# Designs tried in a protein design run: designed miniproteins, single chains, continued (4). Part 37

Each design is a single chain, and the fold is of that chain. pLDDT is the mean over its residues in the fold that is shown.

## One batch from the design tools (miniprotein)

Design m13257
Fold by ESMFold2-Fast:
Structure m13257 (fold): chain A 82 residues (1-82)
Amino acid sequence: SSSRLQESRQVASDIGRELAEELDREEKEGEKLAKELLEKKPVVSEEEIEKVRKELIEEGRHVAAIMTVQQILRKRLEEAKA
C-alpha cells in the first residue's frame, strides 16, 4: 500500500522534514552560487575562497549553502594544483 509503511519518512515529515528540505534547498543554492562564481572566474585561489566565504557570511547566507560553496571551490583549487 502507498507510502504508509515509511515510518522513518513519516517521522522526518513530522519532526525534521522541514529542516531536511531547507538543507536540500540551501545545498542546491550553494551549488548554484559556486557554478556562477566558477563561470565568472574558472580558476580560484585560497585567498578568493576565504573572501567568498566571508562575503556569504556577511550576506547572512545559510551555513549549508556556505559550506557547499566552500567545498566546490576547494575541490576546484585542488584539481588546479595537480
Scores: mean pLDDT 73

Design m13258
Fold by ESMFold2-Fast:
Structure m13258 (fold): chain A 72 residues (1-72)
Amino acid sequence: SAIELLEKAKEAAATGTEEGAEEADRYLKQVYTTHDLSPEVAALLEKAGRAIRAGDFEAAVEYLEKARELLE
C-alpha cells in the first residue's frame, strides 16, 4: 500500500545516511508509479524529495508523516 511505502521511505530518511536517502527516493518513486495521488499528497512527496536531496532528513520525515496522515 502507499502508506506502507511511505513508512519505509520515512524509516530510510530517518537514518540520515546517503544509503538511506537512496532507499527513501526508491520508495517515493514506487509510490508515484503504483498509486494515483491527490495533488496535496503529491506536493508533500515533492517537498520530501527536495528535503532528502538537500540532506534535510528531519524535514523529509515531517513531510512524509503528513503525506501518510492524508492517506488515512
Scores: mean pLDDT 81

Design m13259
Fold by ESMFold2-Fast:
Structure m13259 (fold): chain A 80 residues (1-80)
Amino acid sequence: MPSPVEKAEELIKKYFPLIRQAIADRDWERLQQLLQELEEELSKLIEEALKEKDYESAKKIMELMQKFGEEVAALIRQAE
């Protein structure tokens, strides 16, 4: 079975092209919806890891979320 970190990486990989398209189209409503959905799914994976006392995986997923947020913010600035 995939680890919580592997699930988080696959979610980011699936959402990234959709987020890039929303930014390219300047569809800010769709971008907000996609970001909310991704954040909800990643938060569930963090909660799962914490319940299993897998603090290292929880930390790694949080770091992936922060890095991804920075990449999205950079793309938004470039599109403006």
Scores: mean pLDDT 84

Design m13260
Fold by ESMFold2-Fast:
Order: structure tokens, then C-alpha cells, then sequence
Structure m13260 (fold): chain A 67 residues (1-67)
């Protein structure tokens, strides 16, 4: 349980750092920033590592398409 929360918290931190960096570099549209923020909020509410992984996959897919 505590380990699952720790993993999810780390995933959230990584995603927030990536968003902040990309936003600061002007590499994302306002719509993409909003969508990534929504996915990160979903990640924060994940009840399991499996759910968190699925959300992280969506974040990765979105980042790939905004290249």
C-alpha cells in the first residue's frame, strides 16, 4: 500500500517536471498543456499502480503526438 503510493507519487513528480520543462520551452499548445494537466490530475487520483501505469501510458502517447 505505502509502496504503491510512493510509486504513484514518483510518477506524478516525473510527469509534473516534464510538463513544466516543455511548457517553459514553449513546445506545447495551450490545449496540450490543459490536456496534460488533466491527465496528471487523474494520475494523482489513481487507486493502484496498474491504474497509474495506464494513465502514464496516455501521457506518453500524448507527448509522442505533440512532437
Amino acid sequence: SAREQEIIEQMVRDAEQALALLESLGLLTPEQVAQLRELIEQLKKAKSVEEAKAIADKIRELLRTVL
Scores: mean pLDDT 83

Design m13261
Fold by ESMFold2-Fast:
Structure m13261 (fold): chain A 97 residues (1-97)
Amino acid sequence: AKKKFEEGLEALKKGDYEKAAEKFEEAIKETTDPNEKAVILTYLAIAYDKLGDIAKAVGALLLSLELATTPEAQKAVAAVLKEAGYDEIAANLERLA
């Protein structure tokens, strides 16, 4: 999972959102921990949003929020959203964690 996740992050940084989504989907399939999966799903939601696939972006984010059960995972999800410019969603999640 880590290698696919890191490849996804590099693609996201370069603006290759299609490759980022593909690598994050692969990382999710290899990840068994729901809290780790929640963080990857948040990055996947960002990639889908950048591609204009709002339905997939919302679906991935909702699943991320369902799987993030620890305060550490909830804070990590909020931090990812904040770094991507989704400050309002990130602030609301930090208050719920």
Scores: mean pLDDT 80

Design m13262
Fold by ESMFold2-Fast:
Structure m13262 (fold): chain A 63 residues (1-63)
Amino acid sequence: SMEKVKEIIKRQAEIAKKVKKFIDELSKDPSLTPEQIRNLALKFGFLLEEGKSEEKAIEEALG
């Protein structure tokens, strides 16, 4: 149904939004290189796609 398609699009948009905020926060740390930020953001996004909560995805990406 169109409702299910809208739900999928909304979910993907929310994941992208969370990844952007994560990158913005990491970019405040001058000790992190752009390559490190990119790799952490990819890991965080992957964990969100796997269905981890935002809190758990942050912990696993940064730990």
Scores: mean pLDDT 86

Design m13263
Fold by ESMFold2-Fast:
Structure m13263 (fold): chain A 84 residues (1-84)
Amino acid sequence: SSLEQLRKEAQEIIERAEELIREAEELFRGERTPVYEEILRLAEEAIRNAQLSLTLVGSVLTRQHFEQARRLLEEAEELLREAK
């Protein structure tokens, strides 16, 4: 089902965002640069939106939160790539 697929993809976004946070911590070595802080903010917001998509089962908001999570993760991944 589309909802089952969305749940699987939401969990994947959470796992990818957590890995991205670890990579950012290693790359920046805990230095509080504006780019580092923005990567953390975007990744944390991606996790929150993915979690909301898992809790609001069967509502229109479920897909909206999922799509928001995907966009935030992609933006965080782009910033990390540029920082390397």
Scores: mean pLDDT 82

Design m13264
Fold by ESMFold2-Fast:
Structure m13264 (fold): chain A 85 residues (1-85)
Amino acid sequence: MDKVNEELKKIFDKNVEELTKDLMKAAGFSDAAIKANFATMTKELKKKRDEIEDLLDARKIDYEQALALYKQAAAEIVAKAKAAA
Protein backbone atom coordinates (compact mmCIF):
# COMPACT_ATOMS: atom_id res chain seq x y z
CA MET A 1 0.00 0.00 0.00
CA ASP A 2 1.21 3.52 -0.78
CA LYS A 3 2.45 5.41 2.33
CA VAL A 4 0.23 8.44 1.62
CA ASN A 5 -2.81 6.18 1.16
CA GLU A 6 -1.99 4.44 4.49
CA GLU A 7 -1.87 7.80 6.32
CA LEU A 8 -5.20 8.90 4.80
CA LYS A 9 -6.85 5.57 5.68
CA LYS A 10 -5.79 6.01 9.33
CA ILE A 11 -7.23 9.55 9.33
CA PHE A 12 -10.59 8.47 7.81
CA ASP A 13 -10.88 5.21 9.80
CA LYS A 14 -9.96 6.76 13.17
CA ASN A 15 -12.51 8.28 15.51
CA VAL A 16 -12.47 12.10 15.05
CA GLU A 17 -12.34 12.60 18.84
CA GLU A 18 -9.14 10.48 18.99
CA LEU A 19 -7.64 12.39 16.03
CA THR A 20 -8.41 15.69 17.80
CA LYS A 21 -6.86 14.51 21.11
CA ASP A 22 -3.73 13.23 19.29
CA LEU A 23 -3.44 16.53 17.38
CA MET A 24 -3.83 18.64 20.56
CA LYS A 25 -1.28 16.52 22.49
CA ALA A 26 1.20 16.74 19.58
CA ALA A 27 0.71 20.54 19.52
CA GLY A 28 1.56 20.77 23.25
CA PHE A 29 -1.87 21.75 24.62
CA SER A 30 -2.33 21.56 28.40
CA ASP A 31 -5.15 19.46 29.89
CA ALA A 32 -7.08 22.69 30.60
CA ALA A 33 -6.63 23.91 27.00
CA ILE A 34 -7.73 20.48 25.67
CA LYS A 35 -10.88 20.63 27.84
CA ALA A 36 -11.67 24.21 26.73
CA ASN A 37 -11.08 23.68 22.98
CA PHE A 38 -11.89 19.97 22.43
CA ALA A 39 -15.53 20.29 21.29
CA THR A 40 -14.81 23.17 18.88
CA MET A 41 -11.67 21.56 17.40
CA THR A 42 -13.43 18.17 17.00
CA LYS A 43 -16.29 19.84 15.10
CA GLU A 44 -13.94 21.82 12.82
CA LEU A 45 -11.65 18.83 12.17
CA LYS A 46 -14.65 16.59 11.34
CA LYS A 47 -15.98 19.19 8.89
CA LYS A 48 -12.59 19.50 7.13
CA ARG A 49 -12.06 15.71 7.05
CA ASP A 50 -15.56 15.20 5.56
CA GLU A 51 -14.91 17.91 2.89
CA ILE A 52 -11.59 16.28 1.92
CA GLU A 53 -13.19 12.79 1.83
CA ASP A 54 -15.95 14.11 -0.49
CA LEU A 55 -13.36 15.65 -2.86
CA LEU A 56 -11.32 12.43 -2.86
CA ASP A 57 -14.41 10.25 -3.48
CA ALA A 58 -15.40 12.56 -6.39
CA ARG A 59 -11.82 12.10 -7.73
CA LYS A 60 -11.32 15.88 -7.83
CA ILE A 61 -8.10 15.52 -5.80
CA ASP A 62 -5.49 12.77 -5.44
CA TYR A 63 -4.23 11.18 -2.20
CA GLU A 64 -1.21 13.52 -1.93
CA GLN A 65 -3.48 16.58 -2.26
CA ALA A 66 -5.94 15.11 0.27
CA LEU A 67 -3.17 14.50 2.84
CA ALA A 68 -1.73 18.00 2.27
CA LEU A 69 -5.20 19.60 2.70
CA TYR A 70 -5.79 17.63 5.93
CA LYS A 71 -2.40 18.66 7.36
CA GLN A 72 -3.06 22.30 6.44
CA ALA A 73 -6.56 22.22 7.98
CA ALA A 74 -5.22 20.57 11.17
CA ALA A 75 -2.49 23.23 11.48
CA GLU A 76 -5.04 26.06 10.97
CA ILE A 77 -7.41 24.57 13.57
CA VAL A 78 -4.51 24.29 16.08
CA ALA A 79 -3.37 27.89 15.38
CA LYS A 80 -6.93 29.21 15.81
CA ALA A 81 -7.39 27.35 19.12
CA LYS A 82 -4.03 28.65 20.44
CA ALA A 83 -4.99 32.23 19.46
CA ALA A 84 -8.33 31.82 21.31
CA ALA A 85 -6.64 30.45 24.47
Scores: mean pLDDT 78

Design m13265
Fold by ESMFold2-Fast:
Structure m13265 (fold): chain A 84 residues (1-84)
Amino acid sequence: SSSAKLEELQKRIEEAKEKGEEEEKETLEEAAIEVLEASWEKIKKYATPEELEAAKKRLKEWAEEAKKAGLDKVAALLEEYAKE
C-alpha cells in the first residue's frame, strides 16, 4: 500500500532527524535510505500519475527538512526521486 509506505518513510526521516550522535545519525540515515529505496520502488510500480506527482511534492518537502537536519544523503536521494 502506497499510503503505508509513505507513512513508514516519514517515520524513518523523523527518526533520523531527531537522533543523536554522529555515528548514530549515520546509522539512522542508512536505515532511512533503505526504507526510501524500497518505498519509492513500490510507489513507482503501483501509483497513478496523480499519486506519483503528490508523492514527488512530499519528497521535495522532506528533502528540505532533511537538509536542515544535516541528513545530506537522505536529502540527495529524496531530490533525485522527486526529479524522476
Scores: mean pLDDT 72

Design m13266
Fold by ESMFold2-Fast:
Structure m13266 (fold): chain A 57 residues (1-57)
Amino acid sequence: SAMERERARLAEEVLARIEARLATLTDPVTQAVGRHELARFRAEAPTLSPEELRRHL
């Protein structure tokens, strides 16, 4: 559906932004927090609505 395509696109965009931010981090503690946030988002993303995903952008 159009809604599922929009949701998938938004999830990929949020994921790409989290990964890009994580790549710029140099502090080990902040990197560990970032990896945890990335893992949590990956687990949650399939359950999030397009509106919820837009809040992360």
Scores: mean pLDDT 84

Design m13267
Fold by ESMFold2-Fast:
Structure m13267 (fold): chain A 61 residues (1-61)
Amino acid sequence: SELERKAQRVLEAAEEALKSRDRTVLLAVHHGLEEVLADESLPEELRKQLEEKLRELKSLL
């Protein structure tokens, strides 16, 4: 689905942001993660992965 593709892109962006530790990129990806997680139709497996990445990002902000 389009939502699943968006979730995968945000996960990829989150991995890059965590490696770079660029504050601007981390903040942009943080917003993207929250936006995708707000969608109630998101599959549970993707939700868990996004929530884990969000926790990692918050530790760096």
Scores: mean pLDDT 81

Design m13268
Fold by ESMFold2-Fast:
Structure m13268 (fold): chain A 86 residues (1-86)
Amino acid sequence: LYTAMVYVTAAREAVKLAKSKEEILKILRDVLDFARDQGLEEVARIFEKAIEDVEKAPSTEEAKKIALQALDEVHRLLFERAKAEE
């Protein structure tokens, strides 16, 4: 779980610095592959939808907004899972 949270945090920072929709899509595909490798089906589903929405976005700014919202949702889910252990 910790590794997944670190990876999502790094991806969020990368999206903030991205200059194009292509860079954002590359970041989202990378975290999607990671989520699939870790067996995080719910997280993978969120990223799959985010990729579709980003591809349809009319601008890089809208693409960033979509990607950041998806990453924030995933971070929240991972945080709640970690919290449930206590």
Scores: mean pLDDT 81

Design m13269
Fold by ESMFold2-Fast:
Structure m13269 (fold): chain A 54 residues (1-54)
Amino acid sequence: MSVDEIADEFVRLYLENPIGFVNRVLPLSDEELAKKYGVSVQTVREARRKAIRA
């Protein structure tokens, strides 16, 4: 999964359920998200930065 795919996934999850995203996804560490999506911690950090700019 690419940085753009993970950024799009974060935006999608937020739009579908903003409260669920804030309570279930946002508090996860970069390491936990990297494990969940099968990507590097660096990829998760870049995806968070792109999602914020969108």
Scores: mean pLDDT 72

Design m13270
Fold by ESMFold2-Fast:
Structure m13270 (fold): chain A 94 residues (1-94)
Amino acid sequence: SPEIEALERELLAVLAAEAARLEALGKQLNMSPDLQAEARARFDALLVEAGRRVRELLAQGLSPEEYRAAVRELTAEVRARMAELEAELRKQAA
């Protein structure tokens, strides 16, 4: 479905932007290789969870508007969880 594909592309773009921000943060904070590996592992776990949740939403047979609302909420949650990860990394790098 073109509409579902557009929503998936939007979420993937957000995830790609968050990955780039995490890489930039690692350089900014001069994070150790171990801390960078931990950060990447936590991001990869979030990526797997987000993919699972998108598949669950697709399986529910929601209306297009319900899909849009659910994907927007998932996108906001991903951003919030990434902000929390950034805060924890700043504490560990200090």
Scores: mean pLDDT 82

Design m13271
Fold by ESMFold2-Fast:
Structure m13271 (fold): chain A 60 residues (1-60)
Amino acid sequence: MPDDVIARLARLLGVSPATLRRAIRRVEAETGEPAPSTAELARALGKSPATVSRAGRQVQ
């Protein structure tokens, strides 16, 4: 995932880009998939799936 997209998504979710990058890497390590699902990313960040899905639509 591009760093600019990570920075924008992190801002919308109210977390630091470093926190979001760590959450993505953790989910990738757990699932073996390079693109974590909205539900898995929401769980890792302590956010609702609806919040993460809405933020994702705003960045790309």
Scores: mean pLDDT 72

Design m13272
Fold by ESMFold2-Fast:
Formats: C-alpha cells, sequence, structure tokens
Structure m13272 (fold): chain A 99 residues (1-99)
C-alpha cells in the first residue's frame, strides 16, 4: 500500500467516526432510543469503513464483506485470510504513518 492510499483510508475512517459522533449527539438531543442512535451511528461507521477499504485497494466484494462483518459479528468467519492480512497491513501502515 502507498502512503497516499493510507492517508485517504485514514480520512475516510475519520469522516465516518466524525459522522457517527454527530449522529450520537443529535440523537441524544432529540431523545431517540439508544438502539436507534447506535444503529444510525453504526451505518455511518460502515460507510466510512467501506470508503477506507476501497481507498486502500480492497475490491468492492472485500470491502462489502468487511462492512457486513462490522455490522454482524457472525460474518467475521467469512472474511478470507488474505483480506484479514491486508487489514492488518493497513493498520500497521497507518501506525507507521502516524509516527
Amino acid sequence: MTDEQIREALRALEEGLRRAEEIRREGLAEGLPDEEIMRRAAEALAEGLRRAALAAGFSEEDAELLVRAMLDASLEAEIPEEVRERVEELERRIEELKR
């Protein structure tokens, strides 16, 4: 992975996190149930993760698997080893870039 791909992936993840926090804040202010707030926040994080995976060079299919696994832990077993190793590589490269 290139430093440019890693920076784009980081931006996508940070935007997803920012949007999830905004949803949480607005939902609490509106008095929405915690379950509704968490569902909406999870959807924003899922979109951020999908954008990050695509930016990092994952295929559409692999990005979709990662998103579904985030929303449904039972699907974690369906993530191919190669995709999991690429996620670990991305995490390691992000840590190196932050140094």
Scores: mean pLDDT 73

Design m13273
Fold by ESMFold2-Fast:
Structure m13273 (fold): chain A 91 residues (1-91)
Amino acid sequence: MTVKESAEVREEGPDVRVYVLTFESENGPTELTYRFERLPDGTWRITVTARDVHDTSELLLDETTLTAEQAEEVIERLDKSLESLDVTVYR
């Protein structure tokens, strides 16, 4: 069986960026969501969640608070990784 991967950007704003990676199978997709949220102090909260196509609930996989520079580095690394995976969205 071959699993397809796709990516989309759901939100691009000064205070929130959301990247969704979808792993597709014969029985439906599973979504991994990378949420970058700017906090009032100028730091960024990164939240990684997983969601199955037939469930409305999200599973929290990771939550980390980073500085603005660290968050930009993580975003750049994700963009580079997405490029190597031949996904639809590039930055």
Scores: mean pLDDT 65

Design m13274
Fold by ESMFold2-Fast:
Structure m13274 (fold): chain A 71 residues (1-71)
Amino acid sequence: SIIDELKKLLDEEFKRQVSAGKSPREATMAAVNKVYDWLDENGIVLTPDERGELHLHAGALYQEAAAQQAA
């Protein structure tokens, strides 16, 4: 499904940004922006449910990384 591909794109960009030394907040924002840029470039409009699922996934990435940084 499209949402699974977007989650994969979020994961890959998030890992790339973290490896580049970005904070969890910066990495999450960059990953979300990359996904929305891709959607805009391809003229794709997500349903509210798909958008919610994408945001939940992004939030989970942020929370896990922020918890690891706090340890």
Scores: mean pLDDT 83

Design m13275
Fold by ESMFold2-Fast:
Structure m13275 (fold): chain A 72 residues (1-72)
Amino acid sequence: MAVVATAVHPTARFEHRGDTTVLTGRQDPETGVVSLPVIDDASAPTVAAMEARLELAEGPDGTTVVTITLRA
């Protein structure tokens, strides 16, 4: 499994846990949009070629947790 992600948004968080990459997003209070880390442009084509599975979960404080599992 390949993991390529860096937290570049001020409210986003990146964590690698075993075989799973966990990205924690935060909802924008003005627009309601959840912000996620952006992968560097140089890495974007490589990540786009991988299989990805996405899951969303709500935290106890209303924080949205996004779990991304990448497969090479």
Scores: mean pLDDT 48

Design m13276
Fold by ESMFold2-Fast:
Structure m13276 (fold): chain A 73 residues (1-73)
Amino acid sequence: LTEEQEVEVEVALVEIIYGIGKATNDYKGAALLLIKFEKESKSPEARKEAQRVIDELISQLTPEEKAEVEKAR
């Protein structure tokens, strides 16, 4: 994969994780996976997209779940 293709794949992975979280109603699990992805990603574009999606997922969580997810950041 070229650098450009790697960025495209990583952004697509963020979208897939978000979609699965919404489809399964597992917003906490999706947020935790995306936080791990963000920490491991070398792409600024993919990390930025992950941050955006994480914030949206966190907005759907209970206060207790939010506390658990924020600890993972």
Scores: mean pLDDT 80

Design m13277
Fold by ESMFold2-Fast:
Structure m13277 (fold): chain A 71 residues (1-71)
Amino acid sequence: SKADEVLAQLEALGQEALALVKAKAPTSEITAKINEMLELMRKHLPSLTPEEQAQVVALFNAFVEQLRAVL
């Protein structure tokens, strides 16, 4: 489904963001990756059902908590 594609892309971007933080990459690179995640959500959320939107937002929030824990 379209939601599964968005979830897979968001998972990949989130893992890349976590890898950058753990590697102590420049703040600009970490910020750029987070902005890619936000742009993916901005483009695709309006086309998803409320249940699918909730799944995507939950995954994004889970990555935000993981990023916060390793900063």
Scores: mean pLDDT 86

Design m13278
Fold by ESMFold2-Fast:
Structure m13278 (fold): chain A 109 residues (1-109)
Amino acid sequence: SLRELAERFVDAHLNGDLEAAVAVFRELGLSEEAARELTRLVNAYPISREELRRRLREVLPGVSDELVEAAYELIQALQNAPDTSREELVEAARRFLAALAAELAALAA
């Protein structure tokens, strides 16, 4: 489920397990190269929404405003991880992965 993927993604970041984070993006259907670039990007704080949109478009040709906002909120939540609950991190990750899955489904059609 998307929630299980979000929990695995959050746990990977909290444990510094880059390969586990990459594996979540791979399970959504991204190439290894794209999965590694997105994993680097979600750790790129500080970043503006405009720069985030630009970098997402280098990895994913279809980038919605919803995906940019979800990615931005996830990046902020991960940067504030000591002060952000696991439940809040999981919800931010779930929203990001849902928006990403929607873009990947649109590109595959």
Scores: mean pLDDT 83

Design m13279
Fold by ESMFold2-Fast:
Structure m13279 (fold): chain A 71 residues (1-71)
Amino acid sequence: KKEEIEELRKKADQYFLKSLVYRNLADYLESLPSEENKKLAQEFRKLADTWEKIGNEYYKKAEELEKELER
């Protein structure tokens, strides 16, 4: 169970990192004058939101397992 908690936290961190990367890319694209870049930025923001949601799910699973180990 301790190893499982560590694996879930690592998965959460990976998805949070992906979310951050896509948000930074979206911010960069929005700084560019092209409407095509603005549309792509919106797509990257949606991807970032999706990655963050997945990360939160893994993080919650890790927290639940950690609480089970306490009692």
Scores: mean pLDDT 82

Design m13280
Fold by ESMFold2-Fast:
Structure m13280 (fold): chain A 108 residues (1-108)
Amino acid sequence: DVLSVIDKMISIVEENTKEAKELGLTKTAEINDEILEKLKQAKDAIESGNIEEFRKLIEEIKKLLQENNLYLDNVLPSLSKEDRRKATLIGASNGMIEIALFIIEKEL
């Protein structure tokens, strides 16, 4: 069920946003807030049968995930060892979401 997968992505991004804020990664948190808004819009598009809008939103989310990982890569050297581990896990989570979005798009 595509809707259940999107709901799980929303939960993951919400938790990552909280962690980014705790780490002081303000720009990462701002990008995650935009991803959250677009995931909710994508859910609405699927529920209304608007596949064209859904595909557009998925491409926008993918670009934001890539932008977020670029910013994470830039800040990693300035973080403590422990904070680098946490930031790296956020980046890995972003990659997994991108893969899941690719799979959903192929199943439509």
Scores: mean pLDDT 89

Design m13281
Fold by ESMFold2-Fast:
Structure m13281 (fold): chain A 85 residues (1-85)
Amino acid sequence: MRREVAERYVRLMEEAGVEAPPVEQLVEALEEQERRWPEIDRAEVARKLEEEAAELGVEVEVGEEASVLELYEIALEVAEAYLKR
């Protein structure tokens, strides 16, 4: 759900000591990203995310049919793993 991703992002920013934007504003940004998704090569984005995760020592499996929301969830998982080290 978009709100769950936005809430995870806010939590991550708070843990990093950075002031987070309102959850509702992030939800709107996620909706805009989903609206633009048909113009984006999902397979290329998934590959890039897997490469970045590997560089950070995080093992992640990204489906080639992953939605924009699922890609954001995986990106947050990678960021959380990196920050927790």
Scores: mean pLDDT 72

Design m13282
Fold by ESMFold2-Fast:
Parts: sequence; C-alpha cells; structure tokens
Structure m13282 (fold): chain A 85 residues (1-85)
Amino acid sequence: SADEIAELLKEAVETGSEEAAKKLGELLGISEEAAHAIALGIKDAKENKGDPEVVAKNTKETLLSLGASEEAAEAAAEAVKEVVS
C-alpha cells in the first residue's frame, strides 16, 4: 500500500535499515540493492538541503526505469517530498 511504501522509505532513509530497504524493494518491485541505493541517495539529498519537488521527481523517474508501477512510484515520490522537506 502507499502508506507502507511511505513508512518503509522513511525508515530506510532515516536509519539505513537493510530490512526496511528489502521490504521497500519488494513493494516497489525492484531489487533490495536498488532500494538501498535509492534510500542512500534520498538521505544525501536531505542532508544537502535538496529541493523536495526535484528529489521526488527524480526518484519517481528512477523507480519507473527500474520497473516499479506508476502507482508505487507516485506513492514513493510523495513520501520523498515529506522526508526531504
């Protein structure tokens, strides 16, 4: 669900949890390694005061390129806006 994607994304970004990244990857339909790399990229953007709208858009495009559904990628993008803000 969108709420589960948001919760796991936030946990993976804030804590670096491998378990959260694995579960996030399963929900997004991407590999654990890709989910972990995306979470690290979002964390880096947050620490460097990146624009939440730009980070969210880039995350959505990356997820779609990796085979995530439009619905899952959109849910992740909305969560990214909240996490980076």
Scores: mean pLDDT 84

Design m13283
Fold by ESMFold2-Fast:
Structure m13283 (fold): chain A 100 residues (1-100)
Amino acid sequence: SIEEALKLLEEAIKVADKLAEKLKSLGKSPKIADSIRRNLLRAKELLEKGTPEDIFQAEIDLGVALIAAAVLHRFSEDPEVSELAGKLVDLISEAINLLS
């Protein structure tokens, strides 16, 4: 379960990087995408430690990333930004489900 969640987070980090680059290419701030990436990286490090306290904190960080991705997915004007953010929602949601 944790190993499968880590694989999903590695993919999510790659998607967040693509999202940040797409926002930059559109002349938009990558700030939200950078925030998602930071929360995903922190969650990954916590899950690699694997204590119950670390897993609990990782779920909080994933929840923050999920909300940010959902906002971009719902409210982005650019179809590709919306699609990349939607992929993040799916990957992060699946990772959280694997930890429950």
Scores: mean pLDDT 89

Design m13284
Fold by ESMFold2-Fast:
Structure m13284 (fold): chain A 104 residues (1-104)
Amino acid sequence: SAADEKMKKLIKELEKAIKDLENAKSADQALEAAERILKIATEILKIADKVSKELVEEALKLIDRAIKLIDEKAKEFPEVRLELEILAGMLRIVRGVMRLLLSK
C-alpha cells in the first residue's frame, strides 16, 4: 500500500538519524539528531494504524534503540542532558501509543 511505502521510507530516515546520533561528536550534533529522530517517530505514529504490523514492529525496535542511544548521549554531553532526557521521554510516549496499536 501507499502507507506501507511511506512507512518504509520513514524507517530508512529513522535509521539514518540514529546513525547520525551514534556519530555525534558535539552536544549540538547530538541534540539535532535526537530532535530529527522524534520528528520522524511522530510521522511514523501518524500512519502506524494504516500499515502492516511487521513494519510497526520494525519501527518500534528502532525507537527502542534510539531511546537507549539518547540516554547514552545525555551522559556524554551533560550540557544538553535535560533536553535529551525530555526528547527520550517524548519518544517513550510515542513508543507506548504504537505498542497499544499493535495490541489491537
Scores: mean pLDDT 91

Design m13285
Fold by ESMFold2-Fast:
Structure m13285 (fold): chain A 97 residues (1-97)
Amino acid sequence: MEAEREKKLEELEKKIKELEKKVKEEYEEAKKNMDEEEQRRLAALLTLEGQLEAMELLLELNEHVEEVREAAARLARRAEELGAPEELIERARELAE
């Protein structure tokens, strides 16, 4: 039971990292005209967007539902702290329910 749960968490992390890699190239292009503080905020927001998208995909597969809800609740809090768009915060809150 524990090994199976750990494997599911590893799969969740892997999918999140895959989406993070996809946004990395877009981030590198976008940051060329930004200062260091703006670049840091953009990187954080893109990371949250990638994580949210990975969570949405996992829920579509009906996998890791409890872990996704917990992760979504934490993501919603981080998004609020960063002043993320209201749409992103609401999407995360819906997943946390």
Scores: mean pLDDT 70

Design m13286
Fold by ESMFold2-Fast:
Structure m13286 (fold): chain A 60 residues (1-60)
Amino acid sequence: SLYEELVRIARELGLDEETAERIAQGVLDYKDAFPEVTDEEAKRLAEAGARAVKHELESR
């Protein structure tokens, strides 16, 4: 499913399961609000979101 792919993307970028699931759900909620967002664009949004969260955590 798209959700499982979004979670996997965030996990591959080094985020924990809980954080990855929150990012995946946020991206799906955004896609549901904006039907023009494709599955491939949703995956790019998940990657960007995961990178942003990881950067914030690493900037301590």
Scores: mean pLDDT 83

Design m13287
Fold by ESMFold2-Fast:
Structure m13287 (fold): chain A 89 residues (1-89)
Amino acid sequence: TTETSIRGMIRAYNTGEESRNMVKKSIDYMNKSIDYYKKGDKAKSKKLKKKGIDLLSKAMRLAGMSDEEIKKVEEDFESIWNEKVKKEL
C-alpha cells in the first residue's frame, strides 16, 4: 500500500459513519475473499474481492477523493490481495 492509499483509507474512515462502515466492510470482504481463495473456492473469492474493492471505492467517493486517488487505492488494494493469495504472507 502506498502513502496515498493509506491516507485515502484514513480519510474515508474519518469522513463519517457511512464511509467508516463501508471501509470496515470492504476490509471484511477482502479478508473473506483471501480465505475462500485459499480454501479453493475461487468463484466466491472473486465475488467477495469485487465487493470489497467496489465498497472501498464508494467510501472514497463519499470522502471527496479524486478519480485518480481512488484508482490508485484500487490498484494498491488489488496488488496486496494478489500477494496474500500467493501465500507470501
Scores: mean pLDDT 79

Design m13288
Fold by ESMFold2-Fast:
Structure m13288 (fold): chain A 93 residues (1-93)
Amino acid sequence: VIGEAPSAEVQAVIEATEARLQAALESNPVLREAAERGLLSFWIRIDEEGRGIVVARINGEEHELMEAKDFAEDPEAAELTLAVLTAIAKNAL
C-alpha cells in the first residue's frame, strides 16, 4: 500500500493546525510540561471520509478533538478544546 501525498489544501490545513498546537504548547505551561514528560502528543488522523481529525493522546488515553480545518479556522472552539486538555493534563501531573 502506497500512501498518497495530501493535497495542497489538506497540507495547508495540517500546517495551520500544527502552528496553532505549537503556539498552545509555548503559551500554556501545563500543556508544555505534559508534552515534555511524554504525557501529551498531538497528530492528525485522516478519517474514512478523507477528513483530517486532530487527535491528542494524554496520559495514555486518545481524544478525538475536532476536524483539523475547524481547529485551524475556529479559534474559540480550539481554545475551549485546549482548556479541556489542560484540565486533564493538570490532573495527570
Scores: mean pLDDT 75

Design m13289
Fold by ESMFold2-Fast:
Structure m13289 (fold): chain A 71 residues (1-71)
Amino acid sequence: SLKEELLKKIEEERKKMLEKSPFLRDVSEAGGAAGKEALEKYKDKDGLVASTEALRAMSDAMGRGLDEYLK
């Protein structure tokens, strides 16, 4: 069907984007992991505090990932 053909084309385009930018995937994964660790570390604090620390941890991890890929 036309719907199936469109979905297949969208998936193909995404694969090409990820192939050209594999570092974006690695950076995103590093950010997610750091965010989870920060949420666990600050789970006993206010949700706003925990969320702020998670965002900082994600930003720091993503920055380090980008630096490693761009060196």
Scores: mean pLDDT 71

Design m13290
Fold by ESMFold2-Fast:
Structure m13290 (fold): chain A 107 residues (1-107)
Amino acid sequence: PKTTATTTTVTVQLTASDGKTYTVEITLTVSAAQGAKLAAQGRTVADAVLLSLTATGDQLTVAVTNVGDEPVTVAVKVYDADGNLVAEATVTVAAGASATVVLTLPA
């Protein structure tokens, strides 16, 4: 098909304070041109983003810092132990900027 944006997925296992286990799937998307530039340098989209995950009570905070030179779209999906999608959010982070996404987990 057509020229496609470059995507990389980061998966994190999380255990909440109540002992429940969640899978956090973070999908990073950049333009095809930025993806090609990173690949030419032996890098991936994940090398252009710093991620920090903090769970407090029923809230998951995802802090994103874009250290690349192009915008990145960050899609966060949280699945429970049975594979059900329980929370999701999407944010676009400009080059050199930071954003915070707060998701509510079922308690």
Scores: mean pLDDT 76

Design m13291
Fold by ESMFold2-Fast:
Structure m13291 (fold): chain A 101 residues (1-101)
Amino acid sequence: KPASVEEVKAFVDSLPEIEPTEEQKAFLEKYKDLFERIAKLAGLSVEDVEKLILYLIKNGYISIRELDITIKTVEKYSGELGTLLLLALAVREIPKFIKGE
């Protein structure tokens, strides 16, 4: 089962505060509108989504390059609505993945 909105929020709140690098700031700004739309659809704040992305990058779960390629690939093959639905679902699955569920 995907994590509930409450479980995802609790997980994000448990994460340490992360200061983004200049490259990470540029990446977040590039996809700001997409992340805001994903956050709204997932029932999260954009700050929650950004913090989760920074945590994944800092801990080596995904690189900026891999995430950029993933977003572009999903956009190319899934259309606008499909991209939003798939990425919102992915955000809700991340806490379980990190916990080893």
Scores: mean pLDDT 81

